# Designs tried in a protein design run: designed miniproteins, single chains, continued (5). Part 32

Each design is a single chain, and the fold is of that chain. pLDDT is the mean over its residues in the fold that is shown.

## One batch from the design tools (miniprotein)

Design m17083
Fold by ESMFold2-Fast:
Structure m17083 (fold): chain A 104 residues (1-104)
Amino acid sequence: MKGQQEAADTRVAALLARAQEAVEAGDPREEALRGAREVLGTMVELKDQLSNSALQAAAAGLAELLRRAGVPAEEVIRLLEEASKGTKEETARNVEEAARLLEA
């Protein structure tokens, strides 16, 4: 449903914005890791409801957040940068892999 996609897109965008605010207010690396895990987990949970543009935007935003916070997660950042472009299937696959690596 159109409304379900809009709600999912809005939820992921709001979680990313919250993670960005937390990184500015607290320990950048700890807050970036916590926020990235929450956003990526939500993206995986809602992947069938999310628009490709919202998935790409969130992936790009997370890659920048992790890079700016100095998180040593080069493979996760690379997967998120790849997820910021391509087809919905490619983006979803890269997001799922990034989520797995970040939780390990």
Scores: mean pLDDT 82

Design m17084
Fold by ESMFold2-Fast:
Structure m17084 (fold): chain A 76 residues (1-76)
Amino acid sequence: SRAEIKENLEKSIEEFRKWLESLKDKLPKEVYEELMKILEEIRRIVESAEVLSDEQIAEIQELVGKLQALLKEIFP
């Protein structure tokens, strides 16, 4: 259900935020700030609606892809 998608995304965002926070002193400041900015964009989309639209889910997937690409570049 869409409620399960939203709940899973909220949990994943919080877990990823904590993981990034654990790496704060290990990453270049600019990289850390960019990762946190993308995560904040995802969080804002998830929090913007009680039920996520297909368009919002697609936007979240695009942002997650960008996060994964950046992580692969810094952690090959």
Scores: mean pLDDT 82

Design m17085
Fold by ESMFold2-Fast:
Structure m17085 (fold): chain A 113 residues (1-113)
Amino acid sequence: SVEELLEEAKKEIEELKEKLEELSFEEFMKKVQELFLKILEAVELAIENKEFSDEIIKKLEEVFDGLIELLKKGKELYKDNPEIKEELESAIEHLEKLKKEILKRLEELRKKL
C-alpha cells in the first residue's frame, strides 16, 4: 500500500541519518537511490489508486523533506570533497524541484475528482 511504502521510507531515512558516518559515499548514494525509487513507487500507487487524502499528501511531503535533510547532512559530512559536494548539491536541487512538481500534480488530480 501507499501508506506502508511511505512508513518504510520514513523508517529507512531515520536509520540512515543515525548510520550516516558509518557508510562510504558509494553505500550512502546506493541507499539514497533505493529510498528515492520507493518514494516514486508510492507516488505511482497513489495516482493509480486515486489516494490523494490530506494524510497521504502530508506523509509524502514528510518523506521528501526527510530525504532532502539526509542529502544535506551528507553534503556537510563530505564538504571537503568538491566532486561529492557538487553531486549532492545537484541531487538536493533536483529533489526539491521534483517534490514541488509531484505535490502540485497530486493536488491538481485531487481537484479533478
Scores: mean pLDDT 84

Design m17086
Fold by ESMFold2-Fast:
Structure m17086 (fold): chain A 103 residues (1-103)
Amino acid sequence: AADAAQRAALTEARKIVEEGYKKALELKDNPEEARIVFSRYLGKAENLLLAAGPALAPVIETLREAGDRVSQAAEKGPEEFEKAVKEAYERVMQAIDDALAAL
């Protein structure tokens, strides 16, 4: 039961983060707006994972670190923002995939 709930939460969080990444890239020439949109989607994924239980804490920490790095990069301009959001997306996807493989 816990495994099934965690798998469902991780699968849905993956979709939320992918959508947030796509929306952020559409807005990449306005890094501050793109950051706000990406952070909103990361927050939705975090809330979903928090509801699924404490075993997903490592994935939640990766989401928080991703949000912080992207926020810092947005202050540096569009090129740094695009690089940071791609790296953050890849890191979050890897953390979700690793968590799914461990279930």
Scores: mean pLDDT 87

Design m17087
Fold by ESMFold2-Fast:
Structure m17087 (fold): chain A 61 residues (1-61)
Amino acid sequence: SPEELQKLLVEAERLARVLAPASSLNQGQRNERILEILQGLQVPQAQRAAALQHLTHVVSS
């Protein structure tokens, strides 16, 4: 459901801020870690590219 997807993306953002911070990882390492988080949370494959782009921007801010 859209509500369950939203909950997964909120949790993915929380985990990305902790596990993929720009202060400790380069862009390639952040991308890999964020994809691992999205896969681990079982975010639908169709949403992963957009979520990766958004979360990479969020973590770099």
Scores: mean pLDDT 80

Design m17088
Fold by ESMFold2-Fast:
Structure m17088 (fold): chain A 90 residues (1-90)
Amino acid sequence: MSEKLKSIVEELEKDLEKLRELTKKFLNAKSKSELKELEKEAEEIVRRSQELLKELAKIDPELARELQLQLEIELGMFRMALAVTKLILD
């Protein structure tokens, strides 16, 4: 149980970091094809993070709530960067 908690938290923190990196990559995207590839990568990270949060909530609901808030903040920034870059690449 304790080992599983640590593993889930470490994976969630890595996924959050990957989302931050993808947000920066959107601003540097040179083509619509690059944007679609980055969107797909982000969707996979989000899906995995949501599943990990569900598992974490069964073990530590307070920590899951904190990490869910962080994921929502990173997703908000990601979606804003994506929208801006789509307008620029139009």
Scores: mean pLDDT 81

Design m17089
Fold by ESMFold2-Fast:
Structure m17089 (fold): chain A 100 residues (1-100)
Amino acid sequence: SPVKEILEEAIKEEEKDLELAREEKDYFTAAMLQRAIEDLKEVLETGSLEEAIRMLEGLIELYDVLAERARQEKKEKLAESLEKHREKLEEYLKKLKELL
């Protein structure tokens, strides 16, 4: 399934950000990303294309908040990683919308 492949790639990128958040001791960001990863994994098993689109839209908003927070706390590596992966999430969202 193209939906499953896109979501699996999104999950892998989030898992990298989760590891980085833990390394930088940003336990708030780590907790938020862990929950988002679990929600995406649920969508892989039970969700529709429309649910996948809604989840990625919410994730992009979450990444914006987390990146701003990381910059305020001077966690530059985490902020840069979150901003980079936000751009990838927008690409994944575009690919999902092309499946409509």
Scores: mean pLDDT 88

Design m17090
Fold by ESMFold2-Fast:
Structure m17090 (fold): chain A 79 residues (1-79)
Amino acid sequence: KPIEHLEKAIEAVKQGNYEEALKHALRAVDEAGKLPGMTEEDLFRMIGLLLRAIASLLEGNYEEAIKDLEAFLERVKSL
């Protein structure tokens, strides 16, 4: 479930486990792309949020990474 993977990704960032965070975030986008009612626009927006979260993690900006992952989670919940 993409929601479960995003929740695990957010928790992993909070725990300093960035490899697990990336693993779960990538699984979330893969599973989200398979959801009924997923539009090209929604998928593109979610990929953008994931890329921003990854960039923030690489820069050490963990607060911003969490915000982008939470925005991704909210978008999935709205489908």
Scores: mean pLDDT 80

Design m17091
Fold by ESMFold2-Fast:
Structure m17091 (fold): chain A 83 residues (1-83)
Amino acid sequence: SSPLITAIQSQNFDAALSELDQMDEKLEQSKSKLSTEQYVAQRLSIIGLREDIRVLQTTGVDEERLKRLIADAEALERFLDGL
């Protein structure tokens, strides 16, 4: 299973943020292979995932938000695995 998804499921949010930093670096390294629209969309996805993780860290774990976070993380990983 994915390190990012495993971190989110285990509520190791510091590890999840570190995995997102690595994905952000992969996105930057792949920028020349992407359209501007694709790059911006994926960059916004990473920003949104970081914000959702920060909210869970500060407000506590909400089941609906956690499920949405996992789904959004899976979509990001599928995109990056295809690069």
Scores: mean pLDDT 86

Design m17092
Fold by ESMFold2-Fast:
Structure m17092 (fold): chain A 92 residues (1-92)
Amino acid sequence: ADAEAEALAKQGVAAAREAARALAEARGIRTAEEAEADPKLEVEIARAAFEAAKPYWDQALALATDPELKAAIQSAVDTAEAEIAAAEAAAA
């Protein structure tokens, strides 16, 4: 198990959560229901969270030596980017 890569992946998740929280607060979102009611804002929050996490996940992927862990991190990053890009296109 690549403990350092796993720790970095977890740090990425924490950074994503903090970025999402900070942007929601800055936009005056008081509840999850208010965020869900604005699809464009929800997509902006998702993009900001992904960008905050990406440096940690890229470093985790670079340090990972287990092929299964590498594949899991890469797949998660690729899926998140594709889903956010599709949501951004749909919201435009």
Scores: mean pLDDT 77

Design m17093
Fold by ESMFold2-Fast:
Structure m17093 (fold): chain A 68 residues (1-68)
Amino acid sequence: MSAEERTLSHARALIDYLARLVAEGKLTADEALAVFEAYLRTLRDQGLLSEAQAEELLAEARRKLAAV
């Protein structure tokens, strides 16, 4: 598995984990989204994600957290 595939897999696993915490009442959707945005910013700053990949993952997170 490429470093890129691993990064995308880990980001999606984090979305699922954050959605679970929101469903359990441990985080608000806004708090979960802020955590994920900070995570994506760090990965982008480290050169591990392109802008397009970060935008796609953020859209996935917004969609999934809105569905909780």
Scores: mean pLDDT 82

Design m17094
Fold by ESMFold2-Fast:
Structure m17094 (fold): chain A 91 residues (1-91)
Amino acid sequence: AEEEKRKKEEEELYDNMRLTYEIGMLSFFRKALEKGDIEKALKEMEEQLKYVKEHYSPREAEAFTDAYNWVKQRLERILKELEELKKKLEE
């Protein structure tokens, strides 16, 4: 009863934190792609991840890490598509 309510509230808070980080990261990397500075943005995000792991709560650090892994997978797909496009332009 009370334990089930706490678990639900904890899951909702975690999901909200993760989603908030995902949105922020997507905006950050989108701007970096537009500027052509994606490598620099990745380094800055890795430094931010290290900072979060050292200074934030374990739960917040986990949510940030999960968000970063999700965004990074999508970014890698975009970078692969850009690489294929460059190869076609060199033809």
Scores: mean pLDDT 81

Design m17095
Fold by ESMFold2-Fast:
Structure m17095 (fold): chain A 64 residues (1-64)
Amino acid sequence: SMEDLRRMSRRSGEVHDEGERAEREYRRLREKLREGSATPDEIRRMEEAKRRTDRWRDNLRRSG
């Protein structure tokens, strides 16, 4: 059904968007660090976002 197709498409988009979101968060936090405005919590979040981005990229390579 169109409903099932939309659910599958949305789920695929959500998984794809998760990786892109992690990459954007990492870039944003890295820029804050460069500007000297990053807090210790934000530095920790930057490291988490980097790990999530690296895992997402690894999954893309292994799924092919």
Scores: mean pLDDT 71

Design m17096
Fold by ESMFold2-Fast:
Structure m17096 (fold): chain A 75 residues (1-75)
Amino acid sequence: MIDEVAEEIKKKLLSIPGVKSVEYKRETLPDGTEKVKIKVYIEGAEDPEQTRRLIEEVLKKAKELGIKPDEIVVV
C-alpha cells in the first residue's frame, strides 16, 4: 500500500481555505482494476456564490492532481 499518495492528495485538498476534511477510499474491482473515491467536506457559506466558488476551486485542484470528475464528490 502506498499510503503516501492518499496522504498527499488529502493534504493538497485540505490546503484550500474552507475545506474541513477529506476522505480517500480505494476499491479493487473483481478484474483487478482500482477505483478511487474522494469525498471533500467544505465549510458552507450563507452566500451560495461563495459556496459555488469554493466547490470550483476544489474541483480545479482535483483535476490538477489527476483526479477524474466521477471520482470526487464535494459535500
Scores: mean pLDDT 76

Design m17097
Fold by ESMFold2-Fast:
Structure m17097 (fold): chain A 74 residues (1-74)
Amino acid sequence: MKELDKEVLLAFVDMILGLAKSISKNKKTLEEIEKMAEEARKQVLEYAENGDFEKAREIVLELMKKVDELIKKE
């Protein structure tokens, strides 16, 4: 289950980034989102490897919120 949970959380990060790319044509906004997704991916990997899937899930939810806020602002 640990490996599967990690893969699922990483897939959500990729999905969030993919959706953002499909809806935005602003290069600056996309670059910020890509940076946020890269940081979130790293944190998800670190928490998942330590067995802290609760924190890893929080990182994914925080990424979703940040991406939504950034799209609304720009």
Scores: mean pLDDT 78

Design m17098
Fold by ESMFold2-Fast:
Structure m17098 (fold): chain A 81 residues (1-81)
Amino acid sequence: MKVKFVIIKAGKISKEKAIKLIEETKEYYEKDKGELAMVGILSESEEVNELSRELMSKEVHELLVKSKEEPEFVEEEEVIG
């Protein structure tokens, strides 16, 4: 399968706001673009970065198990949030 990899670069951001940005970005790509997206955040907060890493890893693993096919990352995009 083909999956778009999206990284949101944010400075100091709360965990709550980070979760919301990830969810809104995924919904944008899935509903408005018709693309499957894996969304992560890079911030100044290690706690937020760890949360993002865990969420993305879980989703990638679930996709691999369901499809029995490795995802192909066709485009990397940076979004400033």
Scores: mean pLDDT 70

Design m17099
Fold by ESMFold2-Fast:
Structure m17099 (fold): chain A 75 residues (1-75)
Amino acid sequence: LVERVREAAEEAARLAREYALREFPELPAEVVEAEARKAAEAAIRAAEEAESEEERREVLEFVERQREELRRRLA
């Protein structure tokens, strides 16, 4: 399950970067990329530190919702 959270978080970070660069080209790409990476790392840590599979599933569902929202905004 942690691996699924990592994959979803990494994709969400990539989509967030694409969205930010498209909508806010004035923002430094390095800052956008650093913030997206930081968010992905936080989600992965939350899944790794979760005390139960139910908590890990909740982290996965949260990250998957963010990923789908970003996909909708991009297309």
Scores: mean pLDDT 78

Design m17100
Fold by ESMFold2-Fast:
Structure m17100 (fold): chain A 103 residues (1-103)
Amino acid sequence: MVKLEVRFEVRIENGDPVVDYEARVSGEPAEKDETKEVPETLSIEAAGRRVTATLESIKVKKGGTVEVRFRVEYSDGRRAEFTLTAKIVDGKVEYWGEGRVEV
């Protein structure tokens, strides 16, 4: 069983919206490849702009990696997608990820 926790923070930097994220992966690896689509939508208002971050998919591979796809949509119509990759080590998931998306 694999658990993925992701936190988003949206801020304005030099007049542009920037998305920072933190990800934590924990638990036992899946016995087979699994793809879970969990449409989770987070809407945040930052500096007069509405930003929507959507979790599109989580894919867990047996003894391999966890891939998480996010789509970020800004109220002015700009969009960005990013993928977070975490590694499974010694049959356990013990990886942390952080990143930044600027559009």
Scores: mean pLDDT 56

Design m17101
Fold by ESMFold2-Fast:
Structure m17101 (fold): chain A 69 residues (1-69)
Amino acid sequence: GPEKISEAARKGALEAGGDEKTAKAASEGAYQFSKGGPEESSRAARDGALGAGGDEKTAEAASKKAYEA
């Protein structure tokens, strides 16, 4: 569900060394676009992380975890 996808995005960002702001942005993006399926939620997680100032490694980790959830 949206909560699982959101939490996965957050966890991915934090495990890659992202800060709380980046992890929260990735989580919120993944949650808002969860109904669009894995591709939409993973893109939103990536875009959220990057928009919050996260690096590409953090954004990819958040995106991958959101997709796998």
Scores: mean pLDDT 82

Design m17102
Fold by ESMFold2-Fast:
Structure m17102 (fold): chain A 68 residues (1-68)
Amino acid sequence: SNKLLLGNKILELVKPYLTDEQLKELQKAIQSSLDLSEEEFKKAVISKLKELGVPESVIKEVEKLLNS
């Protein structure tokens, strides 16, 4: 699976909406979720984006990327 590549694309997409510290936190969450199933990886990423206060419009774009 391309979880690492997908994680990097997500980081680039959300970068304008997060502080440097929040980006590092998201990166750690992505790395910690690489061994999960694809469904659990997606859930973990979306939950973290919501926790970090990423705008709903951006979260929907990430969901579209994850479900493509």
Scores: mean pLDDT 83

Design m17103
Fold by ESMFold2-Fast:
Structure m17103 (fold): chain A 66 residues (1-66)
Amino acid sequence: MRHTFVVRSDADIDEVVALLRRLGFPDDRVARARRALEIALAHARRQGTDLVVEIEGDVITFISRK
C-alpha cells in the first residue's frame, strides 16, 4: 500500500516516523529515515519547495515539489 505525505514541519516528520514504526521498519532504519527527513525538510525550506514523502513497501521516496 502506498502512503503519501506533504512534510512542512517537525510535527509532520514525527507523523511519518510514527507510520514507519507502525509498518514494522526496524529502529535503526527509522532513525536513519528521521535524519534524512530532517535534512530534506531543511533543504526544501531553503529552496521554498514542498517536501513530498512516499512510502511503498520497504521503499521511502523523497520528492521536491514547487
Scores: mean pLDDT 83

Design m17104
Fold by ESMFold2-Fast:
Structure m17104 (fold): chain A 65 residues (1-65)
Amino acid sequence: SMEEELQRLLEALEKHFTPEQVARVKAEIERYLAEHPDATPEEVRERLFDAAMDIAVEELRKKRE
């Protein structure tokens, strides 16, 4: 199910991101689902990866000052 897949993906993010960053990704996905209640699991996964990538880029930039 979409719920089970989202939970699994969020758990994977917890291995590499802080709880705050994971919460940010979760909030973005919840916002997307509220705006697009007919969204497919594939579209949701794509948005999750986009959000995670944005965080990764921000963290890399911070570490480099």
Scores: mean pLDDT 78

Design m17105
Fold by ESMFold2-Fast:
Structure m17105 (fold): chain A 84 residues (1-84)
Amino acid sequence: AERLIEEGRRKYEETVERTAEALLEALPSLSPESARALAEEWAEGIDSGRVQLPEELRWLKEEARRGGREARRLIEEGERRLAE
């Protein structure tokens, strides 16, 4: 149970970090803080429209959303196992 929660937390952080890094490489006008905030939004499945993403970078949003969803699944499974 605890192992699943730890895996999920690690996967979430890696997803956010990787997405923010890719955003900074692709969009040079973006600050590190903005890139991380955007990566966190996408990992949570949120799109506030703060940045109009070029179609060529749409895959990055999809990857972040997928990674965040998988991370949450692992955490939820671990929590369920701990809850009897």
Scores: mean pLDDT 78

Design m17106
Fold by ESMFold2-Fast:
Structure m17106 (fold): chain A 110 residues (1-110)
Amino acid sequence: NPELIEEMRKAAAKGVEEMAKMIADAFRAEGDEEKAKLAEELGKQLAEAVLNGDWEKVRQLLERVAKELGEDVAQLLRDGILAGYREVLEKHYDEDTVKKLMRELAEKLK
């Protein structure tokens, strides 16, 4: 279903953008403007890769986030992707199907 795939990618990209903004705001609150700017730039690139379904680039960007900003930040961005996908899947599928599809997506992001 091309329309459902597009809806999931848009929701996941939005989840990344919202999480990246919160991460950048947190770094700024700590006085780390350099890490805040990096979180914004990598978050933007990650959202674009998610929107385009470029899962190789998504994994490469998450690896770069883990190296430059820490694995905790990378996990928050993965959680943003997963939250967006879950929001769309819950509208269309039963709970057991959603759990199965979400596990498959989480493994793909490792």
Scores: mean pLDDT 88

Design m17107
Fold by ESMFold2-Fast:
Structure m17107 (fold): chain A 61 residues (1-61)
Amino acid sequence: MLPPLDDEQARAIARLLARKTGQKEEMEKALEAFLKGDREKAAEIISKVTGADRQSLLHIL
């Protein structure tokens, strides 16, 4: 199991995903939700942008 993401790791991942997908605004919203503790909303946004499974993302976040 991966350790929980800290704020620095979350920012790095958001930048990486924004670069790969071109969805900078959506990744900024996902990062803001994560930093506020709304992991469900962060997982939903990332899932919609990347196509990754939302439940799998919740286990990582």
Scores: mean pLDDT 75

Design m17108
Fold by ESMFold2-Fast:
Structure m17108 (fold): chain A 80 residues (1-80)
Amino acid sequence: AEVEAAEKAAEEAFNKRLEIQQEASDKVAALRKQAKENPSLREEYERQADEILKEATKKVEELDAKYRQNVARRDALLAA
């Protein structure tokens, strides 16, 4: 039960990471399109894209940490 809980938590973190990366990619693509269509606001849209990528990177790092913690928990439970 506890081993399965740790494995499930690791899987959920891995899947959430993929979702965040895809969502950030889609939002950045939309902002890049707006920057191309409105050159006077290009710097603003590129700033927003950079901010989205920065926040996505931070969330991915947090999910990677959660993944590693749950893998370590699983390994500790199996060693006990």
Scores: mean pLDDT 85

Design m17109
Fold by ESMFold2-Fast:
Structure m17109 (fold): chain A 100 residues (1-100)
Amino acid sequence: MERERELEEKAKKIIEEFLAAGEIMAAKILDNSYEEALLAAKGAEEELEKQGLKEVGKRFKEAAEEGARLAEEDEEEGREYILKKAKEIGEELAEELRKA
């Protein structure tokens, strides 16, 4: 019970952290700060790699790069893509923790 609660708290925090990161990236894209959004995504990738989550960090960086590319044609589409991918990555990582 206590272990399940600790895992659920960690899962919730991870989802919240990825949603927050996605919102920051989306805000930078809307502000036409694509280089800053990509730099922040690269920083997140490096930090996640240090924690042993290299694949997760790579996916997040790729989502930011694709969102920035989409935003060149449609700013809102790029924003929605980043937010959707950040949520998906966070939820997938949280689910893996719940299974452990």
Scores: mean pLDDT 73

Design m17110
Fold by ESMFold2-Fast:
Structure m17110 (fold): chain A 94 residues (1-94)
Amino acid sequence: SMMDLMVITGGAIAILEDVKKRFPEYAEELEKLEKEIREATRNRDIEKLIELLEKLIGLLQELKSKEKDPAHKEWLERAIRSLEEMIEKLKELK
């Protein structure tokens, strides 16, 4: 359970770090979100983790709506899909 949780949240943090690199204007907001994800992981707060990943998905959907480059849109779509899969896995850990 904890190892599964760490794998899922590690994947989410990797996506978040990649978003920070691609959209540095959001770095402060994303760093705050990363700290909250790490804290919720330590506390095994699955409900909070789902909420935080849904918040990240919302941000990526906003970024995708403003993006003009098709390759960047495709990357954002894949990141959103990956996070949605992580949320489903988190629901299985409840």
Scores: mean pLDDT 87

Design m17111
Fold by ESMFold2-Fast:
Structure m17111 (fold): chain A 111 residues (1-111)
Amino acid sequence: MEELEKEVKKKADFVAEEAGKEMTPEQLKSLADLAKGIANAAKKKEIDIAKDLLEKLLSALEAFLKNEEAVKAAKEIIDTIKELLDEEKTELAARLAEYMAELLEKELKKQ
């Protein structure tokens, strides 16, 4: 579990850095708000809502990221969080989504 969390966070660091280079402040804020929504839904055990928001986050990342490795990393992160939600590991799913939101907000502040 700790190893999985470290790997996801490393991929999230890369995705957020690339998003910061390629996306507008409005796009970064939208992604951060989606990630916060996922974390809040997961904390409430609203798994279907969390999954819907994850799909919206992935679609936005795929639309706006031009770096193929960043797109691949984003898909792997989203798939991992979906699997955690399927296993009802909602606290870990919430922490990972919250971490992504914090990274995206950090990139927004650099602009």
Scores: mean pLDDT 86

Design m17112
Fold by ESMFold2-Fast:
Structure m17112 (fold): chain A 73 residues (1-73)
Amino acid sequence: SAEEVNALIARLKADPTDVDALLRLAHLAREDPDNPAVQAAIAYLGSLSPLLAASLRYVAERPASDTSGPHLP
């Protein structure tokens, strides 16, 4: 939903190292790639920080089936 996407953007603006928020936003992008709110979110984060945009692209392209491993929650 657009509200959830906006909440995740706010989290990433406050803490760009929030991997959990990045994973959640990438999951929403994969579930609904035609959602204009998700597309706007990625563009907006790219305007704030190219690192955030790159991280989102990386996570969105990566299958989550075997990525349980080393990251701090």
Scores: mean pLDDT 66

Design m17113
Fold by ESMFold2-Fast:
Structure m17113 (fold): chain A 78 residues (1-78)
Amino acid sequence: SMEEELKKKLTEEALAKGLKESEEYKSLPEEEQKEVDEIIEKYKDNPVELFDELLKKNLLIEEDTEVGIARLKEVVLG
């Protein structure tokens, strides 16, 4: 589906642009950063599920991904 392809692309783009370099990630406590690292490793072969897990952690709220998330919400809600 278009939603799954969009989630995959947004996740791959966020990881490629340095999710771990984001202010959102760097502002997390060390314990929560480790949890995020474990989520990335666990879901590395499932980018759609990884997108949903990262979204729950508010880690896809970056200047570059904010437009992509808005597009995804438009597809889901429209």
Scores: mean pLDDT 67

Design m17114
Fold by ESMFold2-Fast:
Structure m17114 (fold): chain A 64 residues (1-64)
Amino acid sequence: VREGLPVGLTFGPDTSAQEIADAIIKKMEEQVKRLLENGEITEEQAQQWLAAVQRNAETVVARA
């Protein structure tokens, strides 16, 4: 599960896998939007990144 956690995002021992997945998705979406706004990535790259984030979140839930 540690592989899917972005830097600076922390969870307690009582946090559910679903809550972790939701937090990861939200945090990564915010980062992707910021990068896109700054012109650091393309819209296509943003879509690919978001798809990967969703896939990672599903993996976290499946492991629970």
Scores: mean pLDDT 68

Design m17115
Fold by ESMFold2-Fast:
Structure m17115 (fold): chain A 107 residues (1-107)
Amino acid sequence: SELREKLTSPDPAVRLEAIEELIKEGLEAVEENFELIKKLLTDPDPRVRLTAAKALSLIYAESKNEKLREEAAKAIAENLEKLRKDLEALKADPATKEFAERFENGE
C-alpha cells in the first residue's frame, strides 16, 4: 500500500498527511493500518502522535471488531497523559496553534 509507505516515511509531515488521508478514507482504511497507526502514538512529532490517537479513537467509537476497539482503547489510555501534554504544548505555540484548534474541534 502506498499509504503504508507514507506511514513509515522519515518525514513527519508525510506521516501526518498519511494518517489524515486514512481518516478521510474511513474506518476500514484505519482498521487495515491499525498496527502502524498504534506505533505512531509514540512518534517523535506531537502532531503525528495526536492524529494517530484520533485515528484509533475512530476505531474505538465505530468499529464492529470488539478486539480492535479494546486494543485501541488500551493504546490511547497508555498514552493519554503524554497526548494531553502534547495538545497543551501545541496550543501554546503560535506555529502549531491552528493545528491544535482544528484537532480539538474534530476537524
Scores: mean pLDDT 86

Design m17116
Fold by ESMFold2-Fast:
Structure m17116 (fold): chain A 72 residues (1-72)
Amino acid sequence: SKEEIIEELKKLRKELSRALMNWDPAGIEEVKKKILELLKKINVSDEELERFAKMTPLEQLKFIDEKIQELK
């Protein structure tokens, strides 16, 4: 459901933020991979997925916040 997707995005956002605070590059990459898979499931375009993958982690956090707002 839309609510389940929003909750999973919130969870992954929190995990990405935590990995950043902990200076954990391996953790950052693992969370990014999970976020990309979830974005594919909600039909984010290939162009947006490629853009997201090239973003900095801070830009990726903002992108996730925007997607959560779009889904509300």
Scores: mean pLDDT 84

